# Ledger of designs, part 101: designed miniproteins, single chains

Each design is a single chain, and the fold is of that chain. pLDDT is the mean over its residues in the fold that is shown.

## One batch from the design tools (miniprotein)

Design m3733
Fold by ESMFold2-Fast:
Structure m3733 (fold): chain A 66 residues (1-66)
Amino acid sequence: MKTVTAKGLSATGATAAALKGIGTPGSEVKVGKDGTVVVKGPLSDEEAQGIAEAARLGGGQVEVKG
């Protein structure tokens, strides 16, 4: 299991990261009021990096743990 945590996202960046998480089977996505998005699940390295890249492009600070 992997966890992708992103903070400081723009509204557009939070939406993009959340949509990538929702599109990943078996993942749990949480979106906070402060531009925080957390995606947790049985993510592949490619899926986790795709979510992380979307969040970085949205101006966020991103951490991937697995």
Scores: mean pLDDT 79

Design m3734
Fold by ESMFold2-Fast:
Structure m3734 (fold): chain A 55 residues (1-55)
Amino acid sequence: QEQQQLMAQANARVEELLKKAAEAFAAGDQQKAQEYLDQMVAVLRETQQQLDALA
């Protein structure tokens, strides 16, 4: 669907945050990892709302 561009943009940011979260998890810093995951969820939720508006 034409929404793929919005998804690609959001996914690029999500991947960066997920990578940082994974690295924090591997380092044993679960609190930092959770902070990155929280940011990722917020970005994803807002993107989903935009996609829902288009659909």
Scores: mean pLDDT 79

Design m3735
Fold by ESMFold2-Fast:
Structure m3735 (fold): chain A 103 residues (1-103)
Amino acid sequence: SKEEAIKEIKKLMDEVLKTLEEAREQGRPLDDPEVLAKVGEIAQKIIDIAKKLGLSPETLEKIRKLVVEMMRIVAEATPENFDEALERVKKLGEEIIKIFEKE
């Protein structure tokens, strides 16, 4: 259902933020292959949920662009800009959730 999908997306976005915070606490770079793979897996799950809900091709492209931007921010993050990168990821997550809430 739509309500269940929105709850799952919120959990997936929380898992992204948790993954990035845990990487920081462990002194791991965000471009670490395991970190990027985990965030990428979550990004793909978000796209798969959107496809399963039958969202329009235009809406799917919007979501795809947002998750690609999220992956770019993670891959380009440095220790010096980590807090800014985390805030940007959080804002992108909020945009993704709003798209699911409107469709």
Scores: mean pLDDT 84

Design m3736
Fold by ESMFold2-Fast:
Structure m3736 (fold): chain A 61 residues (1-61)
Amino acid sequence: MEQKEEEAVRRANRNVADNRDRWLAAIDAVVAEVERRGEDGQPFRDAGLALVASHVAEAEA
């Protein structure tokens, strides 16, 4: 049923959000590990966030 257009859009948006959350969690884990070793995690967070933003933009195109 074409009535599921909204359901398909919600599913696609949820998948994008889930992937984004997974990427963000991975970035947080890497930053936490780097900081636990006494190093500055900020460059890794900045690089990771830029990668996630690029992926989200491509997925929305």
Scores: mean pLDDT 70

Design m3737
Fold by ESMFold2-Fast:
Structure m3737 (fold): chain A 85 residues (1-85)
Amino acid sequence: KLEELLERAEELARRREAAIAAGDREALREEAEELARLAEEFAELGEYLLAATLLDAAARLYESLGEHERAKELREKAKEAYAKA
């Protein structure tokens, strides 16, 4: 299961770079949501460092979209995940 999540993380990273290059704000929002969900799955497996990394990436995307409250929420979750790692 962990290997499947790692493959999903790599695919999301590639899709995110493409969406950034295209300036597709809805695609970027969808990527941020998928990164946050994937981070929760890593956290449930005890992979807190990976979860924190993905939450921070999602927070940066929300920040770039002007969704500052959502970005702040995810940054706090990333900080909590780092503390558990």
Scores: mean pLDDT 81

Design m3738
Fold by ESMFold2-Fast:
Structure m3738 (fold): chain A 60 residues (1-60)
Amino acid sequence: GKEEIEKKIEELQRQGVRAVLAGDYGTLARLLREIAELEEELGKHEHAKRLRQQADSYAT
């Protein structure tokens, strides 16, 4: 349900913080794309678009 998706987003966000602290922007980019897919599942299309743009910026 929605609650399970939100919990998964929270866990991926915590992993993202750890990736930033480790300087692992490749892992951060992957996590942001995973969060974007879950945000789209919740109907948050603009938020998902912004997350993908952020992920792409870390690939450069």
Scores: mean pLDDT 86

Design m3739
Fold by ESMFold2-Fast:
Structure m3739 (fold): chain A 80 residues (1-80)
Amino acid sequence: EVPSVEEAVAEVRRLADDYRAGKISLDEFLERVKELVTRYVKAGDLEGVLAILEEISRRLPRDDALRVYQAVAEVVEKEL
C-alpha cells in the first residue's frame, strides 16, 4: 500500500512542521521519511520520491535538507 503523492506531501509537510517546532528530532524525521520513501521505491514510484524531496527542500533549512537527501539516496541505492 502506497499513499497518494498528495497524501505523502501532506505527511512530509506535517513532519517538517513538527521537526521545526521541536516536537520530533531530526533522527525521528529521517526515519519516518526513509519509511515513506522505501514504500515508493518498492512500488516503483520514483515520481513520489522526487515529490517528497522537493517538499523537504521547501520546508527545511539547507543543512537539514542535505541530511535528508543523503538518507534518501541510501534507501534508493539499497532498494534498487
Scores: mean pLDDT 80

Design m3740
Fold by ESMFold2-Fast:
Structure m3740 (fold): chain A 69 residues (1-69)
Amino acid sequence: GSPLLPPSEEIVKDVKETAEKAIEAAKQGNRSLAASYVTAAFLLAVAGNSEEGLKIAREAGKKVDEILA
């Protein structure tokens, strides 16, 4: 069996979870928390050298901006 995700898949999972927290914070009107989670998602994607993670973080940033506009 595969007990653990490969590093790349683990990074994508962490970015997704962080991005979801950013969107939820934005829906609650918490601009500072939403910005912090978007930043964390980008940092995770960059540190993991993950193109998929960067795409997820970018889409989360766009959604946060749209919610808070």
Scores: mean pLDDT 81

Design m3741
Fold by ESMFold2-Fast:
Structure m3741 (fold): chain A 87 residues (1-87)
Amino acid sequence: MDEETLKKMREASEYANEGLKIANQLSPKRAAELAVQLGDTLTEGLKLSEKERADKVYETAKKLYNEALKEKQDREARAKSEAEKAA
């Protein structure tokens, strides 16, 4: 594995870890769903070259991270709106 592919896999791991933390803040079920999707992507990646696997895992981890982040932001915006109405 070359250094560039390894760096990409490390970045994918960082997105996956942060995505899982955010998803867990939303609910345990959401964290489990994200973990399953990551696991499925890793398993499918076993059929690919190291570079193609790194690309696929990176794209999937980044997508799942962005989806979890958006859900968290939407939840926080809703909570803030409700708090302002209650005040």
Scores: mean pLDDT 80

Design m3742
Fold by ESMFold2-Fast:
Structure m3742 (fold): chain A 104 residues (1-104)
Amino acid sequence: GSAEAEGTAVGPDGRQARVHVKIEGKPGEATVHVRVEGLPEGTRFVAIGVSQDGAQVGGGWGPGTEATAKVEGLRDGTHTVSVLAADEDGNVLASAPEIPVEFK
């Protein structure tokens, strides 16, 4: 199956970045891809967490504006994806704590 969702990541100064989430695979074994648009040029990495029914089922990080996570416990239904973007000193440039994604 596949699912796509969009969300907004917000920085400490109120600046907004657009988050694109794509989930691909089967319910027991899937990959979550995140791409963030509109991040400041100082962004070094994006980290993601994936939760279902309040339990974390996956996580990952990637350089620049994209991250990928493999998820082995993914079931059909609503998931939440958290996103954090940071610079090389670990300063948070934007975060989206909970983006709902319906996987089928």
Scores: mean pLDDT 79

Design m3743
Fold by ESMFold2-Fast:
Structure m3743 (fold): chain A 65 residues (1-65)
Amino acid sequence: DLDLAVMELQAAVLSTVTGMEIDVRLENGAIVVRYKVVDEEKAKEIKREMERAGKELGLEVEFVE
């Protein structure tokens, strides 16, 4: 799925920049983003960027900490 691949690429970039581990999966038509909150400000940045990317692709994005 191209949309999933784009979301996985975005997560990989954010993981590299923030140093936080990010896992992305497609479940029941929604993109599920999982990460461990180590830094609250970086976690907010991850949420904002992934939500933005999802909206641009017309995808529902769910976050699990």
Scores: mean pLDDT 79

Design m3744
Fold by ESMFold2-Fast:
Structure m3744 (fold): chain A 60 residues (1-60)
Amino acid sequence: MSKEEMIKEFEEKLAKAKTVQEAQEILMNFYERAAKELSGADFEEFSRYGRELLEKFKAA
């Protein structure tokens, strides 16, 4: 799976999250997948983006 595909799938699942806890669980699940499927810079970019998106979710 490409970084772009993983980001899209993450955004789609996060859009369906109803609570901050659910959003955090989604992010953690994607981190585990990203660690296995992405490496180096792509994993770092996904991790940074995912954290930023979670903080925006919390602020909403």
Scores: mean pLDDT 79

Design m3745
Fold by ESMFold2-Fast:
Structure m3745 (fold): chain A 99 residues (1-99)
Amino acid sequence: SMIEEGVKIINEVAKKAFEILDKVKASSRDVAQFVGEILAAVGALLEGDFDGVKEEIRHLAETVKRAIEKNADPETAEKYRKEIESFVEEALKKIDELK
């Protein structure tokens, strides 16, 4: 179903983002904001609001990038920033395929 596929996409992005946040030792505040953005994306999905899902995935990406910037050295920051951007672009494309 579209909901099951949407949950899978959100979970794949969430897993990658959480791995990065853990690696950069993100603050509890940044992790809490990230969790809130995941819940908001799931909420939008349950309402059939695919544009809302995409918006929350973009917000999640910005929260993760901010945590990377604060906590990682420049070389590590660039690596993880590219990884999250790649995962988010693929996720947004998959959400568009769900309509």
Scores: mean pLDDT 87

Design m3747
Fold by ESMFold2-Fast:
Structure m3747 (fold): chain A 71 residues (1-71)
Amino acid sequence: MKITKTETFPVKAGELFAVDVAAYSREFGPTKVTLEGTGSGEKLTAAPSTSLAFYRAKEGDTELKVTAETV
């Protein structure tokens, strides 16, 4: 079964945000995580083998969108 979960977190420009990709993979099986700054539109994709994914918020980012998708 393909599981997709999207969560949105408030952030401020310059803030470093950490997402535990390994926790998603332990719960749901191998999981790809995409981190997107909603103001800047910058996207970072972390492979299922990643333990922690880090995103530094850009100027204009007010929210970080985190999408976890099983591979």
Scores: mean pLDDT 79

Design m3748
Fold by ESMFold2-Fast:
Structure m3748 (fold): chain A 92 residues (1-92)
Amino acid sequence: LSKEQQKEIAISLVLMALSLLKKFVEKEDVEGVKEAGELIIKIVKEIYKQDKEIGKEAAEVAIEGLRELAEKASPEIKEILEKTIKELEKIK
């Protein structure tokens, strides 16, 4: 795969995980938000291990999506999202 194709696949995986997380946020499913957040961290860390540059871009996309969700979230869900963002910020 070209580097551009690898980046497209990596970003698509992050966006799909963010879409799942958004559904849990909308349902106020605290456990679902926590599990989806952990999945996003695992995906981004794995991408970073394979390609640091693509991994950093994946982290930025994930952080941006999580910040948007946190703005409209309940306090409990917002706290979980902020912890996920903090963990992802260690990667970039």
Scores: mean pLDDT 87

Design m3749
Fold by ESMFold2-Fast:
Structure m3749 (fold): chain A 80 residues (1-80)
Amino acid sequence: SAAVEEAIKLAAEGARAFQAGDYERALELFERAARVAEESGHAPLLLAEAYMQRGRVYEAMGDLERAAEAFARAEELRAA
């Protein structure tokens, strides 16, 4: 679907921003990817990936509490 394609594109852009050290931009893009995946209602693995990537960005920023929350949410989505 167009929504799934958009979520994948946003996640790819987020990964590039993360690799460039632009953590603020990476978080924005992964949050947008998560929103699109969630609104699609049928992409739980894409939603889980977006949360996992947000967790990695928070870890890189030293925000271990937000990282743990994001990783926990990703695990819940994969376990379902």
Scores: mean pLDDT 87

Design m3750
Fold by ESMFold2-Fast:
Structure m3750 (fold): chain A 91 residues (1-91)
Amino acid sequence: SLEELLKEFEELEKRMIELEKEGVQALKNGDLEKAKEIIKEMKKLLKEMEKIYKEINADPNASPEVKLLAGIRLLAVSGMVETLERALKSK
């Protein structure tokens, strides 16, 4: 259902936010191996979020506003991954 898709999307987003905090901390501590593992996990979760987003966007019960917000949220977590990768490369 749309309700289940939105709940799963929110749970994955929450996990991404926590991993981003851990990734930032790993980079601050100079723990590059931990930062690499966190980025790898975030990329796996991002792929799952992309699949769920496609299902939300295809759901006729999802309003245009719900679809737009899900797209914005997906873009934000994608940006978190890219930012951490760039920071890791600069070390």
Scores: mean pLDDT 90

Design m3752
Fold by ESMFold2-Fast:
Structure m3752 (fold): chain A 120 residues (1-120)
Amino acid sequence: MTPTVAMLEAVLGKEISDEEKERLRDLLEHLEQRLKESTASPEALAGLYTNLAMLYYALGEYEKAVEYAQKALEADPNNLIARYVLHKALEKLGKKVEDPDLEEAEKAVREELERAKRGS
């Protein structure tokens, strides 16, 4: 399984293996380092923030998932994947958030998962 497929499946509620979690931890460390070294604009970092939000969510670090999902939405308010991750992470933290776009956001995550599967 590619890291992208594992992240998207975890966000949609599928359990991932310990081997997949180890691969996602390695990717997380790599992306965190890239973020620390980056001089790019927030808009250019939107994709990186989205990936960090999904990685933290997949690894059970829901507070960090919220932080990066919010940063992704600040950079791109129309980012449905980040919106979905934010909602699911807040739900895991016991916070109720009404999101009128939740079903549309879930559909976007499922469509991205199918694209990732076709690319592997």
Scores: mean pLDDT 80

Design m3753
Fold by ESMFold2-Fast:
Structure m3753 (fold): chain A 92 residues (1-92)
Amino acid sequence: SDSLARELANFLAQVAKDGAKVSVSVQGDTLFIEISGLTPRQQTALALWLIGLGLDGLEVEVKIEGDTLYVEVRGLSAEQLQYIRDAVQSAQ
């Protein structure tokens, strides 16, 4: 839904403003998110929140490697994907 896309965009923008490096890319209908520079506590909190989006109707896969969080999101429209990309770019 548009509300989930806005919530995700706002969260990613906030994470970027808080000093983490956030990058987003799109391949087909899948949004790929990389977040680095997080503390272990921040990684756990963010991973749990992102898994919660899967319960709300998005397909979300999360992988943690070192200080980097890798996320794949499916179920977003092309307009929602562009909105999220623009929000992250504006926050950095």
Scores: mean pLDDT 79

Design m3754
Fold by ESMFold2-Fast:
Structure m3754 (fold): chain A 63 residues (1-63)
Amino acid sequence: MASDVEILETVPGVGRKLAEELVKKFGSLEGIRRATPEELTKIPGVGYKLAFAILKAAADYFA
């Protein structure tokens, strides 16, 4: 099974460091999927466009 970090790294603009920070803050892909765009934009380097891309990737994993 792919790790949460590996799945997040499939998003353009998300590198390993950002993927690890996302998992650290939200705990899992499921935690990220339940987050708001506003919560994601609190992470340095994440704007709204990237926040929506991250949320879509998390949602697509559970589709």
Scores: mean pLDDT 79

Design m3755
Fold by ESMFold2-Fast:
Structure m3755 (fold): chain A 63 residues (1-63)
Amino acid sequence: MEKELEENLKRTLELYSSLSEEDKEKIRKAAEAGFGEALLRMAEAGLSTEEMAKAADEIVKKL
């Protein structure tokens, strides 16, 4: 499970390499909170960098 979580996070961050360090940190926090698979699914659905940053921010705000 942990190794799969790390691979999912790595793939998501590779797809959105243009994200700011602040937005990348929000994605890491959301993934650690159990939303890593959901974030990867959104990435595979073709969300823009802006939409992904917004989704991660909304998840972090609910924590």
Scores: mean pLDDT 75

Design m3756
Fold by ESMFold2-Fast:
Structure m3756 (fold): chain A 68 residues (1-68)
Amino acid sequence: SLEVLFSPETAEAFAAMIVGLAKVAARNGVPVDRAEVERWIAQIEERFGPLPEEVRARLLAEVDALAA
């Protein structure tokens, strides 16, 4: 099996960056598109390997909360 390239710290840093960008967009009145966020995650995963499932789930839950 391919090993995940992310350390826990690196995965959390990427999650924090994505959520941070989504929060900035929401504060500026730009709609947060979950599908666009999932595309950003997919691009990161294509380059660096898969995010831990727990980190991905939490990230998407935070984005969904901003879109509600």
Scores: mean pLDDT 76

Design m3757
Fold by ESMFold2-Fast:
Structure m3757 (fold): chain A 80 residues (1-80)
Amino acid sequence: KSEKYVMEGKYEESIEIVEKELEKDPNNSRKLSIYSGSYSNIGKYEKSIEYSTKSLEIDPNNPGSKMTKSKSENNKKKEK
């Protein structure tokens, strides 16, 4: 399962699995949330924001997508 790879920190593998799952069900808010979270964890914040936004359009109350979008937007603005 894609969720198992996210929990194990294998974010690239999670992305590949979720991409295949989204080909079958592109409007699955939960899968879009996992996809967004995985991109956030590998530092691809623009893709993370894109997919978390799509997830929230389907399910506005998805807590994972809300947190991931906020985190990715904050990291994109972050100056070192």
Scores: mean pLDDT 75

Design m3758
Fold by ESMFold2-Fast:
Structure m3758 (fold): chain A 83 residues (1-83)
Amino acid sequence: MDAGLTSVPASVKVGEEATVRVEVGDHPVTITVYNEKGEEVARATNASSLTFVPEKAGTYTVVVTDASDPPLRQVAELEVLPR
């Protein structure tokens, strides 16, 4: 599989831009970001990057999946610090 998570910030502040980057191969990649409650706050489909601005502090989860068989699934944590 040719997709892989290449860059996730370790931490950002509330109201600051966070950019997630992935290497994209032969299959569509979906990047999804979940907040501490497990609610989806950002998604990019068929994308090599996702930029979002977190509105609440907490530990966010970045999930990268592709459409290969078996599907690639990578997970990283992003700490959002209070302003």
Scores: mean pLDDT 76

Design m3759
Fold by ESMFold2-Fast:
Structure m3759 (fold): chain A 57 residues (1-57)
Amino acid sequence: MEKLEEELFKLAKKLLEKQEAKSYDKDYIEELARTFVERAKEEGSLEKALEELKKIE
């Protein structure tokens, strides 16, 4: 995974784990984070998505 995609994946996963801590499944959280990164990559918005998630954190 490219560095930008990896950073976005890790941050998205961290935020999802925080939001759904009591009912999360590790595979579920990982799949959601990967889907989010994949969509951002397809839209060409990886950098914008990363900036937005950093602001939420």
Scores: mean pLDDT 73

Design m3760
Fold by ESMFold2-Fast:
Structure m3760 (fold): chain A 70 residues (1-70)
Amino acid sequence: HMERLEAETLLALGNMYLALGDRFEKQGKTEEAIELYEKAIELYRQAVELGHPDAEKFLKEAEEKLKSLK
């Protein structure tokens, strides 16, 4: 169904932003990393709303990473 594909797509996009944020964090680009983690969090929240079973775990991971930079 459409909702399942949407949820998987949002999770995949969130994972891309999360990975990019991790890369920027390792380079000391903290402001860019924060923006990328915030984008990942928004995408993961949408995936949670659509019922993706793994999305909440990824959301919490991204939230913890963002919290560690503040």
Scores: mean pLDDT 83

Design m3761
Fold by ESMFold2-Fast:
Parts: sequence; structure tokens; C-alpha cells
Structure m3761 (fold): chain A 95 residues (1-95)
Amino acid sequence: AIEEALEHIDKAIDYLAEAAELSDFELEVELTMIIMQVVIAKKLLEKGDVESARETLELAKEKLEELLEKTENEEAKEHIEKAIEHLEKAIELLE
């Protein structure tokens, strides 16, 4: 379960990085900050802090849903949607 959650977290990071490259500067900065939060969640999970990792992933997902509303680039939007899907799967695996 933890190993599968880590795989989904890594996929979310990859999709967010691709979305950031497609984004204007302001959206790129916001996506980069969310990537940092997801990386912190990954490190917490690697240390066995499942509860803090799950909470951090839930907050990152909420922020991504807010960014999705103001994202005009359809390719970036698709990547953000894929990242949200992978974060949801990681969160479910940590229940």
C-alpha cells in the first residue's frame, strides 16, 4: 500500500512539473509551491508519518482544484487533472 501510494505521488509530481512548463509565470510559481508540498508529503510517508503525509496530500489536492478553475491552457489543465487523480489514489491507499 505505501509503495503504491509513493508511485502515485511520483506520477502526480511528474504531471505537475509538465503543467508548470506549459504555464505562465504566475501559475508556474503556484504549481512549483504545490510540487514542494507533495515532495514534503512523500518524505513524511518515507519516514512512516502516514497521517501527516495524507493531510499534506489532501491540502495539495485542494489547492490544485482551485488552480484548475483559473487555468486557461487546456494541456496544462489536463496534466493538473491527472495529478489530482493520482493524489486521490495515493490518499485512498493511505486509509
Scores: mean pLDDT 87

Design m3762
Fold by ESMFold2-Fast:
Structure m3762 (fold): chain A 98 residues (1-98)
Amino acid sequence: SRELEIQIALGVLKIAVASAKVAVLHSELPEEVKEKVLEILDKILEYIEEAEKNVKDKEKVLEQLEKALELAEELSKLDPEAAKVVKKGIENAKKTVE
């Protein structure tokens, strides 16, 4: 059940990141900024997918989520709205794992 709860939390986080990507694509941001934001969001997704592969290892899941959170802080400099959504998702996932 704990592994399933973590898997569900990571799935919800992936939906939040996907929603942020869609919002960025339809935003009024300059194309060069959109490209950088989407690259960061894709890297965040890679960390979440690595966490999903390691759901039995709480410390590895938390390590991947912490790396994702660091990238979300960098995202705040380019797109504060996308960063807020992604950070909240990561913090909720971390709370489920802890």
Scores: mean pLDDT 88

Design m3763
Fold by ESMFold2-Fast:
Structure m3763 (fold): chain A 83 residues (1-83)
Amino acid sequence: MEERRREVLRLVADMIIAMAEGNEKEAALTLGEMYRLDGEEYAEQGLYDKAAEEYRKAAEYYERAGDLERAAEARKKAEELEA
């Protein structure tokens, strides 16, 4: 859990830099990673509805970044958590 918190903080810094540089695709990819990590954390806590929501958000941002493979994986994970 603490490792994920540090990873999220690094991703926040990367996102701020990408936004400052006007790189919308990099910012979207970073947001997708952040939501995926939140989804994993909620799933580990047994909060499956919240985890599914975060994975759906991750998929949306991966799609905006043009990463269709990661978007599909995130959607599949959200579907599994709602089963």
Scores: mean pLDDT 79

Design m3764
Fold by ESMFold2-Fast:
Structure m3764 (fold): chain A 86 residues (1-86)
Amino acid sequence: AAAPETREFEAEIIDENGNKVKVKVTVTWDPAAGRVTVHAEVYAKDITEENKEKIKKAVEDYIRQLFADAGVTAAVEIKVEVKEEP
């Protein structure tokens, strides 16, 4: 009950340019802090400084919308990392 709980899942989203990106999402609930921490790793091809910023925003907006639709009122901290596909 006192320890944070962590769950992992994969999602596929479409960015504002219509590109499909794969996202690995780790959600940690900390009941002591009343906080949800989300760590998202995105794998995309041909990453530039411009499209990296857009991808981060798209993923962040997607996660925030999911939590809003689920009725989550806790503080949500979102960290998005964009990585080039190997």
Scores: mean pLDDT 74

Design m3765
Fold by ESMFold2-Fast:
Structure m3765 (fold): chain A 75 residues (1-75)
Amino acid sequence: SDDTYNSTINYMRQNLPPQDADRGIRMADDIRRRYGVDSATSFLGSYIDSLQQGQSVDDAIRQGRIEGIREYRRS
């Protein structure tokens, strides 16, 4: 849903370092264009969770991409 996606983007802008938010948002935009908004939202949720658990940005992106593609395969 667009509302969930936009709320998640706003959460990231308020709660993550600007560089980490920017990287996540750029990756989510790419996923949204290729796989749709639900896959991008799934990516962002995984990305935020991984960063909050202390994972690196690169590992958070890798895990997020896996979750985004998994969501796409369910649809």
Scores: mean pLDDT 88

Design m3766
Fold by ESMFold2-Fast:
Structure m3766 (fold): chain A 73 residues (1-73)
Amino acid sequence: MSVWEKAGYPQALAELLAPFQPQVLSVSQVADNVYEVVVESSASAAFEKALEEAGLSYTSEELPGTTKFTVTL
């Protein structure tokens, strides 16, 4: 079980986050099955592609040096 799964995050999210762990700055549950993930801008494009390939619903907001993704599972 990953650190994210042990913390109560869904397996699909935990598996998605694992390759980006050094660039993931924060993960927060904001509603039932809705998570905010903040990643460094250098990883944002690759993470967005991973979300699209996983078929997950998301929105993104570009911030200075980071991108915030709101992901629905």
Scores: mean pLDDT 79

Design m3767
Fold by ESMFold2-Fast:
Structure m3767 (fold): chain A 81 residues (1-81)
Amino acid sequence: MESREEIEREIDLVFLTLKAMIAAEEGNVEEVDKILDEARSLPGVTDEDVARILELAAQSAEKAGHTEVAEYLRKRAEEIR
């Protein structure tokens, strides 16, 4: 079973993911980068966690018509993995 610290980290990652998706939907790459830095500062966050945030943010950007932002975020996800 997950410790309290693991559960709190997962909750924080979910909120950061949602924030990144909203920022990407707005085309705000600077805000996405800031959110990714916050995610990386959390104890136990892996490159896979960061890549997942980038992939979900890219999907939100593409859905909103920000194709260049979506391509940039997908490329970053590939480079991190």
Scores: mean pLDDT 81

Design m3768
Fold by ESMFold2-Fast:
Structure m3768 (fold): chain A 59 residues (1-59)
Amino acid sequence: RVEELERELRGEREAIAALEEELAATPEEDKRRRAALYAARGILRAAADFTEERIKEEK
C-alpha cells in the first residue's frame, strides 16, 4: 500500500522535474505557454503534497 503511494510520489516528482526542464526550454516571449507550465507545475506540486499526506495516513 505505502509502496504504491511511494511509486506515485516518485512519478509526480519526475513529472515536476520534466515540467521545469520544459519551462527552461520555453522561449521567454511565449508568456502564455510559460504561464500554463507554471500553473501545471503548481498543480503537480499540490498533487505531490497530497500523495505525501496519504503516505503518512496509510502508515
Scores: mean pLDDT 79

